# Designed miniproteins, single chains, continued (2): the designs that were tried, part 38

Each design is a single chain, and the fold is of that chain. pLDDT is the mean over its residues in the fold that is shown.

## One batch from the design tools (miniprotein)

Design m5289
Fold by ESMFold2-Fast:
Structure m5289 (fold): chain A 59 residues (1-59)
Amino acid sequence: VRVAFQITSDGTIIGVVSATESDREQGLQAYEQAKQQIDQLVQQNPQYTGQSFLRILPD
């Protein structure tokens, strides 16, 4: 499982969680954690918006 965050110049916080089929359960949990982290950041900094993506890749 890998997690990457980026902030765009227009104020979007983008989180991408990547997992393989073998790590699907861990990927889903990491995705939920990433969404919560982004939500917390947006709540503290309402000028930002958040987007989260989950990618399940073949092994």
Scores: mean pLDDT 81

Design m5290
Fold by ESMFold2-Fast:
Structure m5290 (fold): chain A 55 residues (1-55)
Amino acid sequence: MITATEALSERTLLVTADDAEAAAAELRRFMERQGFPVADVRLLSDTQAVVTQEP
């Protein structure tokens, strides 16, 4: 479950969750369904991930 999201830039979101890998994957699917393709997902820890949109 995503507990927080923070915009680091126009195309980059920091995701905080109990399971960051699962939460980032879910956010990626959500963004892609909304027409915002995801370029990269980077795991920082078990609870934090960075999701970057394509330009």
Scores: mean pLDDT 77

Design m5291
Fold by ESMFold2-Fast:
Structure m5291 (fold): chain A 82 residues (1-82)
Amino acid sequence: SREELIEKGKEVFREELERVQKEEGIVSEEAIEAAAERAARLAAELFLNPPEGMTSEQFQAEVARVAFGTLRREAEEIARRE
């Protein structure tokens, strides 16, 4: 189901994004959760309703763009609060 795909995706993306944050010295569980959820929802949607003519490589690139873009934006916003 869509919900199962989203939950599994969130687990996978959470692990990857946490690893990246530790390497960059950014510590934000809030940013990781937001990025993981957005990436998982997009991945599930693309899997269930793939756009005609879009390749697997393009799907992967788009999901990565959204994941890392969200992570950076959320971390930056949190950093500005203090």
Scores: mean pLDDT 76

Design m5292
Fold by ESMFold2-Fast:
Structure m5292 (fold): chain A 99 residues (1-99)
Amino acid sequence: MSLAQRAEELLDESGRVVKRVVATMPPEKATLFLFRAVAEHTGVWVALKSKDYSALKEELERLIELLQELLAEAQKQGDQKGAEEVQELIERIKELLEE
């Protein structure tokens, strides 16, 4: 499977996970995470379509930073399942960055 295909699949999974996890948060926090996620996902998508693999690496690293903050918030909210899904997503993005 190409790097681009794997990144597109991870982007789709990231969108699904973020939407699920923020749904259990207070509206203010949910809104901030959702807007940040849209910005980070857009950055990854633009880098993919431009075939700018240097930008792709930087955007994926930014997405990991956002997901780490989302993980911490899910843990504070007691969302154990959401925390596990976010952690798995972070590890999969890190694996992609090692290729």
Scores: mean pLDDT 84

Design m5293
Fold by ESMFold2-Fast:
Structure m5293 (fold): chain A 76 residues (1-76)
Amino acid sequence: LSPEEILAAAEAYAAALREAGLAAGVPEEVAEKAAEGIVETARLYAAGDFERAQAVNEETLPAMEEVVKAIAEARA
């Protein structure tokens, strides 16, 4: 995949996750943090900055987990 393809895929995934999270009642701040972290991680990976990508991913993980959990609970 080209860097452009990686970033485009991450942006699409982040947008879908943000929308689903908001629909599931996740606070906007948390949903935005998860989406922004996904895009920033992909951008850094595409740029070859793997150390920063890992750090951003680790900082994003709690927000991602909150969004995913809320979506799962809303669908149950």
Scores: mean pLDDT 82

Design m5294
Fold by ESMFold2-Fast:
Structure m5294 (fold): chain A 119 residues (1-119)
Amino acid sequence: MEAMLETALALLLERLGLTLVGRSAPEVSEAGVLVARFTVESPAGERYEGAVAADAEGLALAVLRTPEGRYHVVAVRDGELVGVWTVELGDGALVPVDGRALDPREGALLAEALRALEA
């Protein structure tokens, strides 16, 4: 779980050209998912907040809150990139505005990451 959490975070940082500033210690949620919050910095010195979550079955996902109130999401399965999305929170529901449809497992893990981020 921790290794996949670190892999998802590293791929998000590499993909967006961001530097890790800090990360919370990973904790297990009520759903049995490993979650951590993080802060990143752009080359321009702008800071953004995110969360990363991993399940016990090889899926991990990193979420970054954008200044526009959207979320950039990267998912990894068994160490490999499996999805990239831009997601909006519309009327209490998560709606992909870019990328494929989220499968139920990806959606559940995204909800856990967002619960940690917005706490």
Scores: mean pLDDT 79

Design m5295
Fold by ESMFold2-Fast:
Parts: sequence; C-alpha cells; structure tokens
Structure m5295 (fold): chain A 95 residues (1-95)
Amino acid sequence: MVAELAEEAVEDRAKLPELERALAETGEATIARWVAAGTLDEETARRIVELLREAILRAVELEIRAREEGDWEGAEEEIRELERRLREEVERLLA
C-alpha cells in the first residue's frame, strides 16, 4: 500500500523511487476508477491525482528532513500548510 511505502521512505531514503513508482501506478488506477464511476471527468481527475502525488512526496521529504535534522516542529507546520493548500486547490477544481 502507498501509505506503507511512504512510512518506509521516511525511514529509508532509498525507498523514495519505489514510492514514486507506486504513486504513479496508483494514480492512473484512481483516475480510471473515478472516470468509470462517473465521479469526475478525466482532466479533473488527473489534476487532483497529480496534486495529491506532489503533496504526498513533499510531505515525505519534509518528514525525512525532520528525522535527519531533528526539526519536527518545522516539518509539522509545513505539512499542515501543504494539506491546507491541497484542500483549497482540490475544492477549486470541484467548484
């Protein structure tokens, strides 16, 4: 699962390429599922999936840096801001 790979990547930077591959594969499957279900058109689904992929990878990078440097408070603040912006962008696409 992507969540398990994200946790592994935080523990071990060498897992980042595996996480990136899993996110790309899961993203394409998610787009296909949402379009088939009539939930979203392909263009909107692809934009949302790309935003989610970028946010997950950025959050993992921030947690890796916090683990390596010990700045957990700074990472938590940046992750919260990332989540807020992601929510706003997704809501705009669905408007």
Scores: mean pLDDT 80

Design m5296
Fold by ESMFold2-Fast:
Structure m5296 (fold): chain A 55 residues (1-55)
Amino acid sequence: KEVFEVENLTVTTLDGKTVKMKKALVTPIDEETVEVEDLETGEKYIVKRVEVLNG
């Protein structure tokens, strides 16, 4: 519903890859998934909501 900017975010992607980002933009997609954009590289990752919001 709203986008969040998060600093020093580490997530595990849906394909099991661990990504560390200095600054990331988190955009909710649905109840279970969010899009995380690395603001330094412009790369986007789909991750489970619990990896970012921890609940």
Scores: mean pLDDT 75

Design m5297
Fold by ESMFold2-Fast:
Structure m5297 (fold): chain A 67 residues (1-67)
Amino acid sequence: MTPEELGLQYLRMAVFLAKQGKIDLAVKAAELGAEYLGLDPETKQRLLDAIKAGNVEEAEKLVEEIR
């Protein structure tokens, strides 16, 4: 897999873990995904905030907007 594909897989895993209420693991997966993709600080912070709030809908939407 490319680093971009790995990053997206980690972000998808973060959303999946958040849906299960595993917020701590979801945050870790999102941080790894953001690092692999080189996400800008604003996008990374918005994603982490959505996951920490348990706002799965917003987190899923943000992941869909990430290339």
Scores: mean pLDDT 83

Design m5298
Fold by ESMFold2-Fast:
Structure m5298 (fold): chain A 75 residues (1-75)
Amino acid sequence: PKAVTPEVVDVRRVSETEVEVTLRGPTGTAWPDAEAVAKAAVEAAGYTPTGEPRIRDIEVEGDVTYVTLLVPVAA
């Protein structure tokens, strides 16, 4: 599949130790930098990541796919 960099569409703190990041990209593409993009978005929002992002949800809407990741952050 074609490799692309996903777009950050939402960054939301969901608990004292977790931030939820929603990424968007074309359906059927590979996102090899998705975890790095999610961490960078969390850092840009003023949080400190304490571990690797984890996929929470994947929603396919035709030609566009949304991936929601949970990023652990410092309390």
Scores: mean pLDDT 84

Design m5299
Fold by ESMFold2-Fast:
Structure m5299 (fold): chain A 75 residues (1-75)
Amino acid sequence: SEVEQRARDAATRAALGASKRSLKNGGKPSSSSSTQGPDSSGSALAVGEKVRAWGQAGDRSGVGEGSAREAGEAA
């Protein structure tokens, strides 16, 4: 419950950040159509996961690969 709330807040924050970046870049809504996506909820989570993967790649740990897998298992 608490962990889920935190994850949801993080996802919302990631979506908001993406929106702001799109506005600066020119605003290209590639996947703004929730209906045309197989899993709209998954898309939001995927975007957050992608951003996290980029940060993790920069950190060069490569040990948190299980985190992404466990997140899906916990979900």
Scores: mean pLDDT 51

Design m5300
Fold by ESMFold2-Fast:
Structure m5300 (fold): chain A 73 residues (1-73)
Amino acid sequence: SSHERKLVDEHIKELVRQAREEHGLSPEELEHLELVLQQVRDGGFDLGFSLEEILSLLERAARLFLEAVQRRR
């Protein structure tokens, strides 16, 4: 539904905001994170995942991305 997509999009914005403000990601890293999260969103809806499953996958993807960035520093 459109309201579920809005909730997912707001969650993506919050994850990107946290990565910028709390983890100090560069603009290039933030752009890459946002693209990854958008792909997870689109794939989840296309496969018919529940809202809860999509939100869980977004949290995991963001965490793995942050860990990968931290290892490079």
Scores: mean pLDDT 88

Design m5301
Fold by ESMFold2-Fast:
Structure m5301 (fold): chain A 95 residues (1-95)
Amino acid sequence: MEKLEELAKRANSSDPREAIEGVVELLNYLASSDENLLAGLESDDPTVFAMAVFALPTASDETILAAMSSPDPRAAEAAKRMAEAFGLKHLVEKA
């Protein structure tokens, strides 16, 4: 969570250059592991949540299924829509 909060702060910077660097670092962090991506989907920060949703197609099938089965209806709905958008019908039917 501490690393996500730091990256979220940079991504929301009023300086456009720092904001771009923060967004790139945040995407790389979320895409680097399934655990980081799931942590991003649990975030209350809208920027972190949105970036985690966009990174979801890079995750393992097990992690996508876990996101679609999340007790947080916001995360579950976003994960299902991303799976549908990327043609992952086999995961949508399983969740």
Scores: mean pLDDT 76

Design m5302
Fold by ESMFold2-Fast:
Structure m5302 (fold): chain A 87 residues (1-87)
Amino acid sequence: SLDEKLEEIRKKAIEEIKKVLEENKDNPVLAEKKILGILNQAAQEMRAAIKEAKGFLSDEAKALLSERMSELYKEASKLFKEMQEEK
């Protein structure tokens, strides 16, 4: 289903973000730049999946994309902040 595809895109993006944060613990500026790239890629993939799904009304499609990207952005922001909260 479309919901399953969007969730898979989100999970993949989060896994990539976690790897970036692990590999770039000492360089938060580079980590942020790479995370923005991952988020841009996820947005493109979600948009493509929504267009392919055909059956959603335009407003529902826009709302779904906005909701899913907002959720992904919040999770990415949380992970980035957790990296900066040094032990």
Scores: mean pLDDT 79

Design m5303
Fold by ESMFold2-Fast:
Structure m5303 (fold): chain A 73 residues (1-73)
Amino acid sequence: SKRQQIQDLIVKAVNAANQGDVEKARKYTREAGKLGGIPEEKLKELEKRFEEAARKGDHVEASRTGQELFDLS
């Protein structure tokens, strides 16, 4: 289902951020957001939060951002 595909992409985005993989975190966030119909402005905000979480090793922020992305989709 579309919801399962979005959830799988969000899990990949959170895992990438937790590993410090900024490029993969950004890629999976954008793919999930596009499938979920998230407005571009909000999607850019979520991408920046995942990139920042990845750079800082902020696992709590990565999880919160993933939950928000899922709730908005």
Scores: mean pLDDT 87

Design m5304
Fold by ESMFold2-Fast:
Structure m5304 (fold): chain A 59 residues (1-59)
Amino acid sequence: SSERERRIDRIVEELRELAKKRGVSESQLRKMVRDLIDRNPDMSEEELKKEVEERLKYY
């Protein structure tokens, strides 16, 4: 996997249980993370996790 895909995997692994509690599948979570990385290539892994957590509040 590319480094980009490894970053996606790490974020998905950390947020999988939170997403599940919110009714968001792993596929949906992975898409959300991928879209955020593509739109925000300079965003750190911690900033990406925080942004995904914020978005999951609305699910």
Scores: mean pLDDT 83

Design m5305
Fold by ESMFold2-Fast:
Structure m5305 (fold): chain A 90 residues (1-90)
Amino acid sequence: SAAEEAAKQAHEIRLLLGELEEALRNKDFEKAREYREKIVEIVRSNPFASEEEIEEIEKLLEEMLEDPSKFEENKKKIEEIVQKILDKAQ
């Protein structure tokens, strides 16, 4: 179902955000960019994600790479957007 697929994508995004945090902590910016791209690709693959929601997630992820101190604040915002997408899939 669409709801099951959205829940699976939300779980994958949470795992990738954890990997992104570790990469940023280790100053591995190449891996951090890879995890950013994977998160964006997952969100783009969801038919319930709007272009505005995708652009906001891209912006929040880019801010995390530029300033890792933004990670916790932007992670919360990304999770809120992902939850809105998941809710639309119900």
Scores: mean pLDDT 85

Design m5306
Fold by ESMFold2-Fast:
Structure m5306 (fold): chain A 105 residues (1-105)
Amino acid sequence: IEELKKRFEEVKEKYKEEIDRILSLAQAGRTDEAVTELNRLIEKLEKEDPEEAFLLARYVAGEAMERQLWPLFVAARDKAAELFKKHPELRKKWNEYKEEVIKKN
C-alpha cells in the first residue's frame, strides 16, 4: 500500500498540468474535449507504463467525482476498468498490494 500510495502521488505530480487542463475543460462545460484529452493521455501512457496510465485514470475519476463532473468521472472510471482488465500485470501488482495490506493489518 505504501508503494502504491507513493506511485499514485508520483503520477499525480508528474502529470499535474495535463490533469489540471482536463479538469478545467470539464468545469468549463467542454466535456467532449476533456474526455478526448484524457483518452489521448491514457493511450500515450499505456504504451510505456500501463500502471501509470491506470493510476492517472483513477486519480482523474476521483477528482471528477469530488467536483461533480459526472461525464468525465464515468469516462475516467471506465478507462481505468478497461486498463485493469486488459493488463494482467496490473492485476498481479494490485493483488500483491492487497496481500501487503492484509499482512500489515
Scores: mean pLDDT 79

Design m5307
Fold by ESMFold2-Fast:
Structure m5307 (fold): chain A 61 residues (1-61)
Amino acid sequence: GIEEAREKLLKAAEYIGAPEEFLEKIRKAKTVEEIQELVAELVDLMYEKGLYGEAREKLTE
């Protein structure tokens, strides 16, 4: 259901290191439309912050 989709999105956002304000939006999302919009935003964040952040950490050590 919507709750499960919201939880999966929240886990993914946490995994890639999304900002707290984005996590708040996910927690407040209770409709399919809101979740779909947040998925699009998450994809943008993955490219700019989450994935590059993890690569940087591996290169440091």
Scores: mean pLDDT 70

Design m5308
Fold by ESMFold2-Fast:
Structure m5308 (fold): chain A 64 residues (1-64)
Amino acid sequence: GAFRRALLEIASQTENPEARRLIGEVERAVEAGDFAAARRYIARLGTLDPEAARRVEAALEKHE
């Protein structure tokens, strides 16, 4: 879907392996319906890559 594609694009643009892992955790949390967990992972992502975190948040808002 569009959300998964957006997350894959954001992940491809970061050089930080931990940031890529956190983006994957956001996808899994959203698929499970756990938006609280998704927001915790986005907050953690923001400490490593604030640009990626903003893009993930924007993608999540469009998906909701």
Scores: mean pLDDT 85

Design m5309
Fold by ESMFold2-Fast:
Structure m5309 (fold): chain A 62 residues (1-62)
Amino acid sequence: MDELRETLMRHVDHLRATSSHSEVNLLLKGRDGTQHVFTVDLNASDEELQQKVDQMVQAQLE
């Protein structure tokens, strides 16, 4: 779990540094092939982004 969470946080940080958009949609594929779409506010606080990443990790494991 920690490795996936860290990877997603790195990806979000990269998008904040390189993207001209204030908001992005991230598509995650679950273990059963289920697709989950998450809207991420790149202007959000680090705590809000961590909470969003935690939700994404939970969905990825379901």
Scores: mean pLDDT 72

Design m5310
Fold by ESMFold2-Fast:
Structure m5310 (fold): chain A 80 residues (1-80)
Amino acid sequence: SSELEKLKEEAIALLERYRDLLLEKLRREAGEEFAAAKEPELEAQLAEAIAYINSLTDLEELQEIVDEMRAYIAKAEAQL
């Protein structure tokens, strides 16, 4: 696989992880029913984000996104 393809796979995996963390936080803070109501919106946002990632061709831009997503995940986990 090319480095571009590997970074896209990593970015997508991080986006999926971030969505899962957001849903877990919503369940803890607002309950299961509220989190369930928000799932379709978060799934739609994830699909759009994945499409955007797949449209990218610049390695530096993808690396920056991966680094930013790692920071977002770390922040989300710290706020559990």
Scores: mean pLDDT 86

Design m5311
Fold by ESMFold2-Fast:
Structure m5311 (fold): chain A 65 residues (1-65)
Amino acid sequence: AAETYERGLRMLKLAREAIEKGHLETARQAIESARMYAESLERLGETDKAAELRKQIAELEAELA
């Protein structure tokens, strides 16, 4: 559970760095990976951690729109 959340956070960090560098496709792929980790956390009952990842995903997706 903790490792899944940490992996999600690392994907979000990579997505943000990719956006800053203009690597939009890399950013989208990292966001997709983070979404998969959020889904895994939901299946594990870690709803608060999943919600935190989804909030950051939504913020990054807004930057890509």
Scores: mean pLDDT 84

Design m5312
Fold by ESMFold2-Fast:
Structure m5312 (fold): chain A 55 residues (1-55)
Amino acid sequence: TDANAAAMAEAARQADSDTEFEFPDSEAGRRMAAAAEAARREAGHSTDVITILPE
């Protein structure tokens, strides 16, 4: 799962670079955007943990 955590951390970094992403004007789109943000935040926290505990 270290590989999955690294991949998610990379996705979070790309999200910061591409802050110009536009969300669809719909309730479903907003729900998906919120879920994506939660996943990106989770990936960020995982990166910090992996950094202090690399093994």
Scores: mean pLDDT 56

Design m5313
Fold by ESMFold2-Fast:
Structure m5313 (fold): chain A 112 residues (1-112)
Amino acid sequence: LSKKQQEILEELEKLVEEEKDPELKKKLEELLKEAKKSKDEELLEKALEAAKLALKEKDKEIRLLAAEALALAVKNGSLELVLAVLGILKEKDKEKKLKKLKEIKELAERIL
């Protein structure tokens, strides 16, 4: 692992440790597990950015779906799916955000 990859993984581990919601913590643990298997620095950097943005969401359903979609995208090794989740989290419409995150999750599950 490069120094930068190690720093990204340490930041993800900190997000898991600091999370108090057990359901969201489990999804972040799944993301961290898949991230530890990746050798793609750009994918990991964008996944960390998306995870931090997801945790700022006020809606618990969006936080859970985003964390789950990110874990599946990282497991798939798809930078495109990680960037799609990141882009969706920048959307202002809650209903569109939920719909698009569900679509990314379903797509990632089919590719695996």
Scores: mean pLDDT 85

Design m5314
Fold by ESMFold2-Fast:
Structure m5314 (fold): chain A 67 residues (1-67)
Amino acid sequence: DDSLLEKLAEVLEVDLSTIRSWLESLKKLLEEGVSVENFLEIEDVNEKTSNDPRVLEASEIWKKIFS
């Protein structure tokens, strides 16, 4: 859903095209046998290094995109 991608881009202060590029890379990894759950766990570890509330909001949107 483009509206979730736009919101994620706004929260992370990046271009929508950057978010779409990351999703294409993720889908490619899933085709190679990486599960969505394993990928989300790796991303959560990276995001917890930031104490910024925007990162927490971005994590919730990210989970909704892949749920």
Scores: mean pLDDT 61

Design m5315
Fold by ESMFold2-Fast:
Structure m5315 (fold): chain A 94 residues (1-94)
Amino acid sequence: MIKERALELLKRLEEAAKNGDVGTATMLAMGIGSLASEATDEEQAEIAKAVRSLKSPEARHLVETGIAIQARIYENSGKTEEAAKAKALLDAVR
């Protein structure tokens, strides 16, 4: 369930990035970071593989940026475990 939602956000993000809609792409990437915080290790690995398979360097950069923002929001809110999971996805896609 979480994996399918993340992959759907990733498709929408790639389209937004292609259209120059950086704001929408960043919000979708933050959503992927949020889903990663609830994902199993297997789901996180599949999401990371999909991000690394993106052909657009710009779309990949926006994914990394949005996940990093979401991880920072979790840290600032004291959600240490959620922040750690979002950071794990960020490290896996780099």
Scores: mean pLDDT 85

Design m5316
Fold by ESMFold2-Fast:
Structure m5316 (fold): chain A 75 residues (1-75)
Amino acid sequence: SRKDELIEYYKNLIKDAIEQLKGMSEEELRKAYEEIKKYFENKVKELVTDPAERQELINEIKKIIDEEYKKALEE
């Protein structure tokens, strides 16, 4: 589905962005993850015009980013 394709696309971009954050301090990680979250939220708002689809994608992207942030903090 279109939603699944968009989620997979953003998931891959998020993974690529996160890979660059390896070895950062906890404070640097916090700032970087917050910036990544805002960046992808804004991109979804620009590219997805359907309100329901937009909100679902934003929620899923935020969840993915938050889970990756938690994993990074456990390191």
Scores: mean pLDDT 77

Design m5317
Fold by ESMFold2-Fast:
Structure m5317 (fold): chain A 70 residues (1-70)
Amino acid sequence: VEEAKEKIRRAADILEKNGEKAQAEALRKMAEQVTESTASTALYAAGRALEKIGEKEEAKEMFELARKIA
């Protein structure tokens, strides 16, 4: 859970640096509410957001962590 929260916050930081402030805020709120049962879904959401802005390597790491904890 803590690792997932940390990764989602990192995704939010990357989105904010790319000008996606609204998406970054949404991910930060998601990270605060994440539980063991929702961590995988939240990581997939973060990965997809990163993929849309071209951060393919960061997105891949999110997806791999999501699969590992699911």
Scores: mean pLDDT 78

Design m5318
Fold by ESMFold2-Fast:
Structure m5318 (fold): chain A 70 residues (1-70)
Amino acid sequence: KTLTFTYSAVVLDKNGNQVTPVVTVEGVEVKEGEENTVEIEVPGAKPGQILHREAVAADGSGSRSSEVVK
């Protein structure tokens, strides 16, 4: 009922070049049916760049998403 997630975030420019270091938070325990929020700061991000996010569980399940920094 408890899954361990690794969260990562990085900011890319419009050409896919890495602008910030990859920020990783490991060992985030999430109980089944509970909502957990993890705060990740990515220094140096600027409006118009692309924030790329990934969350991977210990069982190999995960999600990936991107959005434009405002």
Scores: mean pLDDT 74

Design m5319
Fold by ESMFold2-Fast:
Structure m5319 (fold): chain A 108 residues (1-108)
Amino acid sequence: SELEELKREAVNISFRVAVLRSEADIGAISKDEAVAQARDIKARLIRVASRVLSPAEVARIDKRLSGLIAKMENAKTKSEFESILDEFTSEVNSAIDRVLDEIDRQMS
């Protein structure tokens, strides 16, 4: 079903953001590469969320994640960058939980 496919995509996005956080923590990727991956994660999340959540809730998520990505680009220290990436990871996971809850509600 479409809802089962969206659920799988949401879980995949959660995996992607966990990988991004891990790669950044061990220094396996540059700040520019991490920002590019964060933009891709946001784009995928907004596509999935738009199928399940209200336009107002999607806009709120988009605004919050865009703001965090901008802060990541402007981060002056590795510590500041990692703190913002932790907030980005938390916001992505919160949005995924909302998507999954709404899918489960519609499948009930």
Scores: mean pLDDT 89

Design m5320
Fold by ESMFold2-Fast:
Structure m5320 (fold): chain A 100 residues (1-100)
Amino acid sequence: MTIEEVMKELSKLWKEFLQKYEEALENKDTEGLIEHVREFGEKALKLAEPFLSEEEKEEIRKLFAKAVEAIRKGDYEEAEKLLKEALEKISEALEKKRDE
């Protein structure tokens, strides 16, 4: 898979994740929210893994872990921010590798 293809698949995964996340939010399903974040994080990291350093993977894992913690505290706004930061870090790493 090319970096361009990984970026397209990542965008697709994010859109699919957002649909599930919004549904779980409407149902006040905290366990479902956590499960969807976990599944998205695992799939996103596996997809991007060939293009990420170990340090980049650790930083991204920490952001997903913080997002899960925010959900447990009922801070859904903070969770969304952290999830967007994780996606941004993956995208930046992929773009850097593509354009260097």
Scores: mean pLDDT 83

Design m5321
Fold by ESMFold2-Fast:
Formats: structure tokens, sequence, C-alpha cells
Structure m5321 (fold): chain A 68 residues (1-68)
């Protein structure tokens, strides 16, 4: 159950990692991430945001079942 979902999410993460849609300002973003919050957001790739959103949905459903 949980293991199956976890494995599937992990596989999707690997596929998203292979995507060439990575942030282009990595060099500057890494430095700015620590010092400047505004520019640090440029370091976050789209695939990561999507992964977080999907993970959040799964967590919400699981948490609801755990609590309820």
Amino acid sequence: ELDERLAEVAKEYEELESDPSVVEEEVEGVNLTTKEKKKSKLVMPKWQVKALMETSKLLREYAKKLKE
C-alpha cells in the first residue's frame, strides 16, 4: 500500500530528474539561496514544485486516514 505509492513517487522523481528543465541560474541561485530569499526562488525547478504538490496530496490523504 504505502510502499507501492512510495515506489511509484520515487520512480516519477527519477524521471523528472532526467528532465532538462533544470534551473539555469544554479551557480548564482546557490549563493543567493543562503543570502537572498527573492533570488533563491529561481533555484527551484518546476519539476520539484510539482513533486512537492503531488507528495502533499498523498500526505494529506494519508494523514486524514491516520487521524480519522
Scores: mean pLDDT 56

Design m5322
Fold by ESMFold2-Fast:
Structure m5322 (fold): chain A 89 residues (1-89)
Amino acid sequence: MKAEEAARLALEAGLQALRDGAPNIPAAIAGALQGIGGLATLKYTKNEEEAARDALSGAESALRSGGGPESQELAERAKRLAEEAIEEV
């Protein structure tokens, strides 16, 4: 569950950064795409470790985007959950 939650939050953080007009658009896009990647990894492979690593990368990309407070909070939550999920596998 933590890997799935982290991936969803990374996707939402990236999308929110794009809505906010974040200055680092490529990082916001990378955050959203890596969040989707984590969700796809879980759905098709059931590999929770790889999904958590995808989510962590997405969260870090979203944090670098320069999105607003909502995007940053989503990205910080995604990072915490992804790190916890990696430690539990």
Scores: mean pLDDT 85

Design m5323
Fold by ESMFold2-Fast:
Structure m5323 (fold): chain A 79 residues (1-79)
Amino acid sequence: SMIQQLIAQLTKKIQSMNHPMKPQIIADAATIQQMVAQGWLPAKHAIPTLKNAINSKTPIDIDIQMGVMHMVAGVNKVF
């Protein structure tokens, strides 16, 4: 799927950019597919935020995009 392709691209980017929390953020990226599959993270939010993370220039910008996706999923999980 498009989301799986974007997660793979994000994972490769994180591996190449020497992120200080690399193992943790790669694990977090891997959970995005499950959040989408469970309906907690709508594709309309996942796709643009994953693209923003892939296009990010700094580790902190990636962390912000990941945080947005986890926040949306957390809210939707209870509704």
Scores: mean pLDDT 78

Design m5324
Fold by ESMFold2-Fast:
Structure m5324 (fold): chain A 92 residues (1-92)
Amino acid sequence: SEEAIEAAKLAVSDDPQKAREGLERLETLLKSPDKEVRIAAAGALGTVAAVSKDPEIRERALQLLKKGLEQETDPEVREALENAIKRAEAGL
């Protein structure tokens, strides 16, 4: 939730190092034992993939979402990841 929002803000930063740190935080949050944290991280990565001005950051965020979906077994988290991927690919 708040951690995911802060990480997403960092990931859309104009500073490439900060943007990478934001993505690394979101990748860690996707692996959280807390289901709500994983859902928030999926949504945050979807936002980064849709709105980042850096195409490399957008592509990496999308790749993290797709890898997360391959590893996720919880149906609610899977739905959040699928919705985030769909938003990122549609530009919405």
Scores: mean pLDDT 86

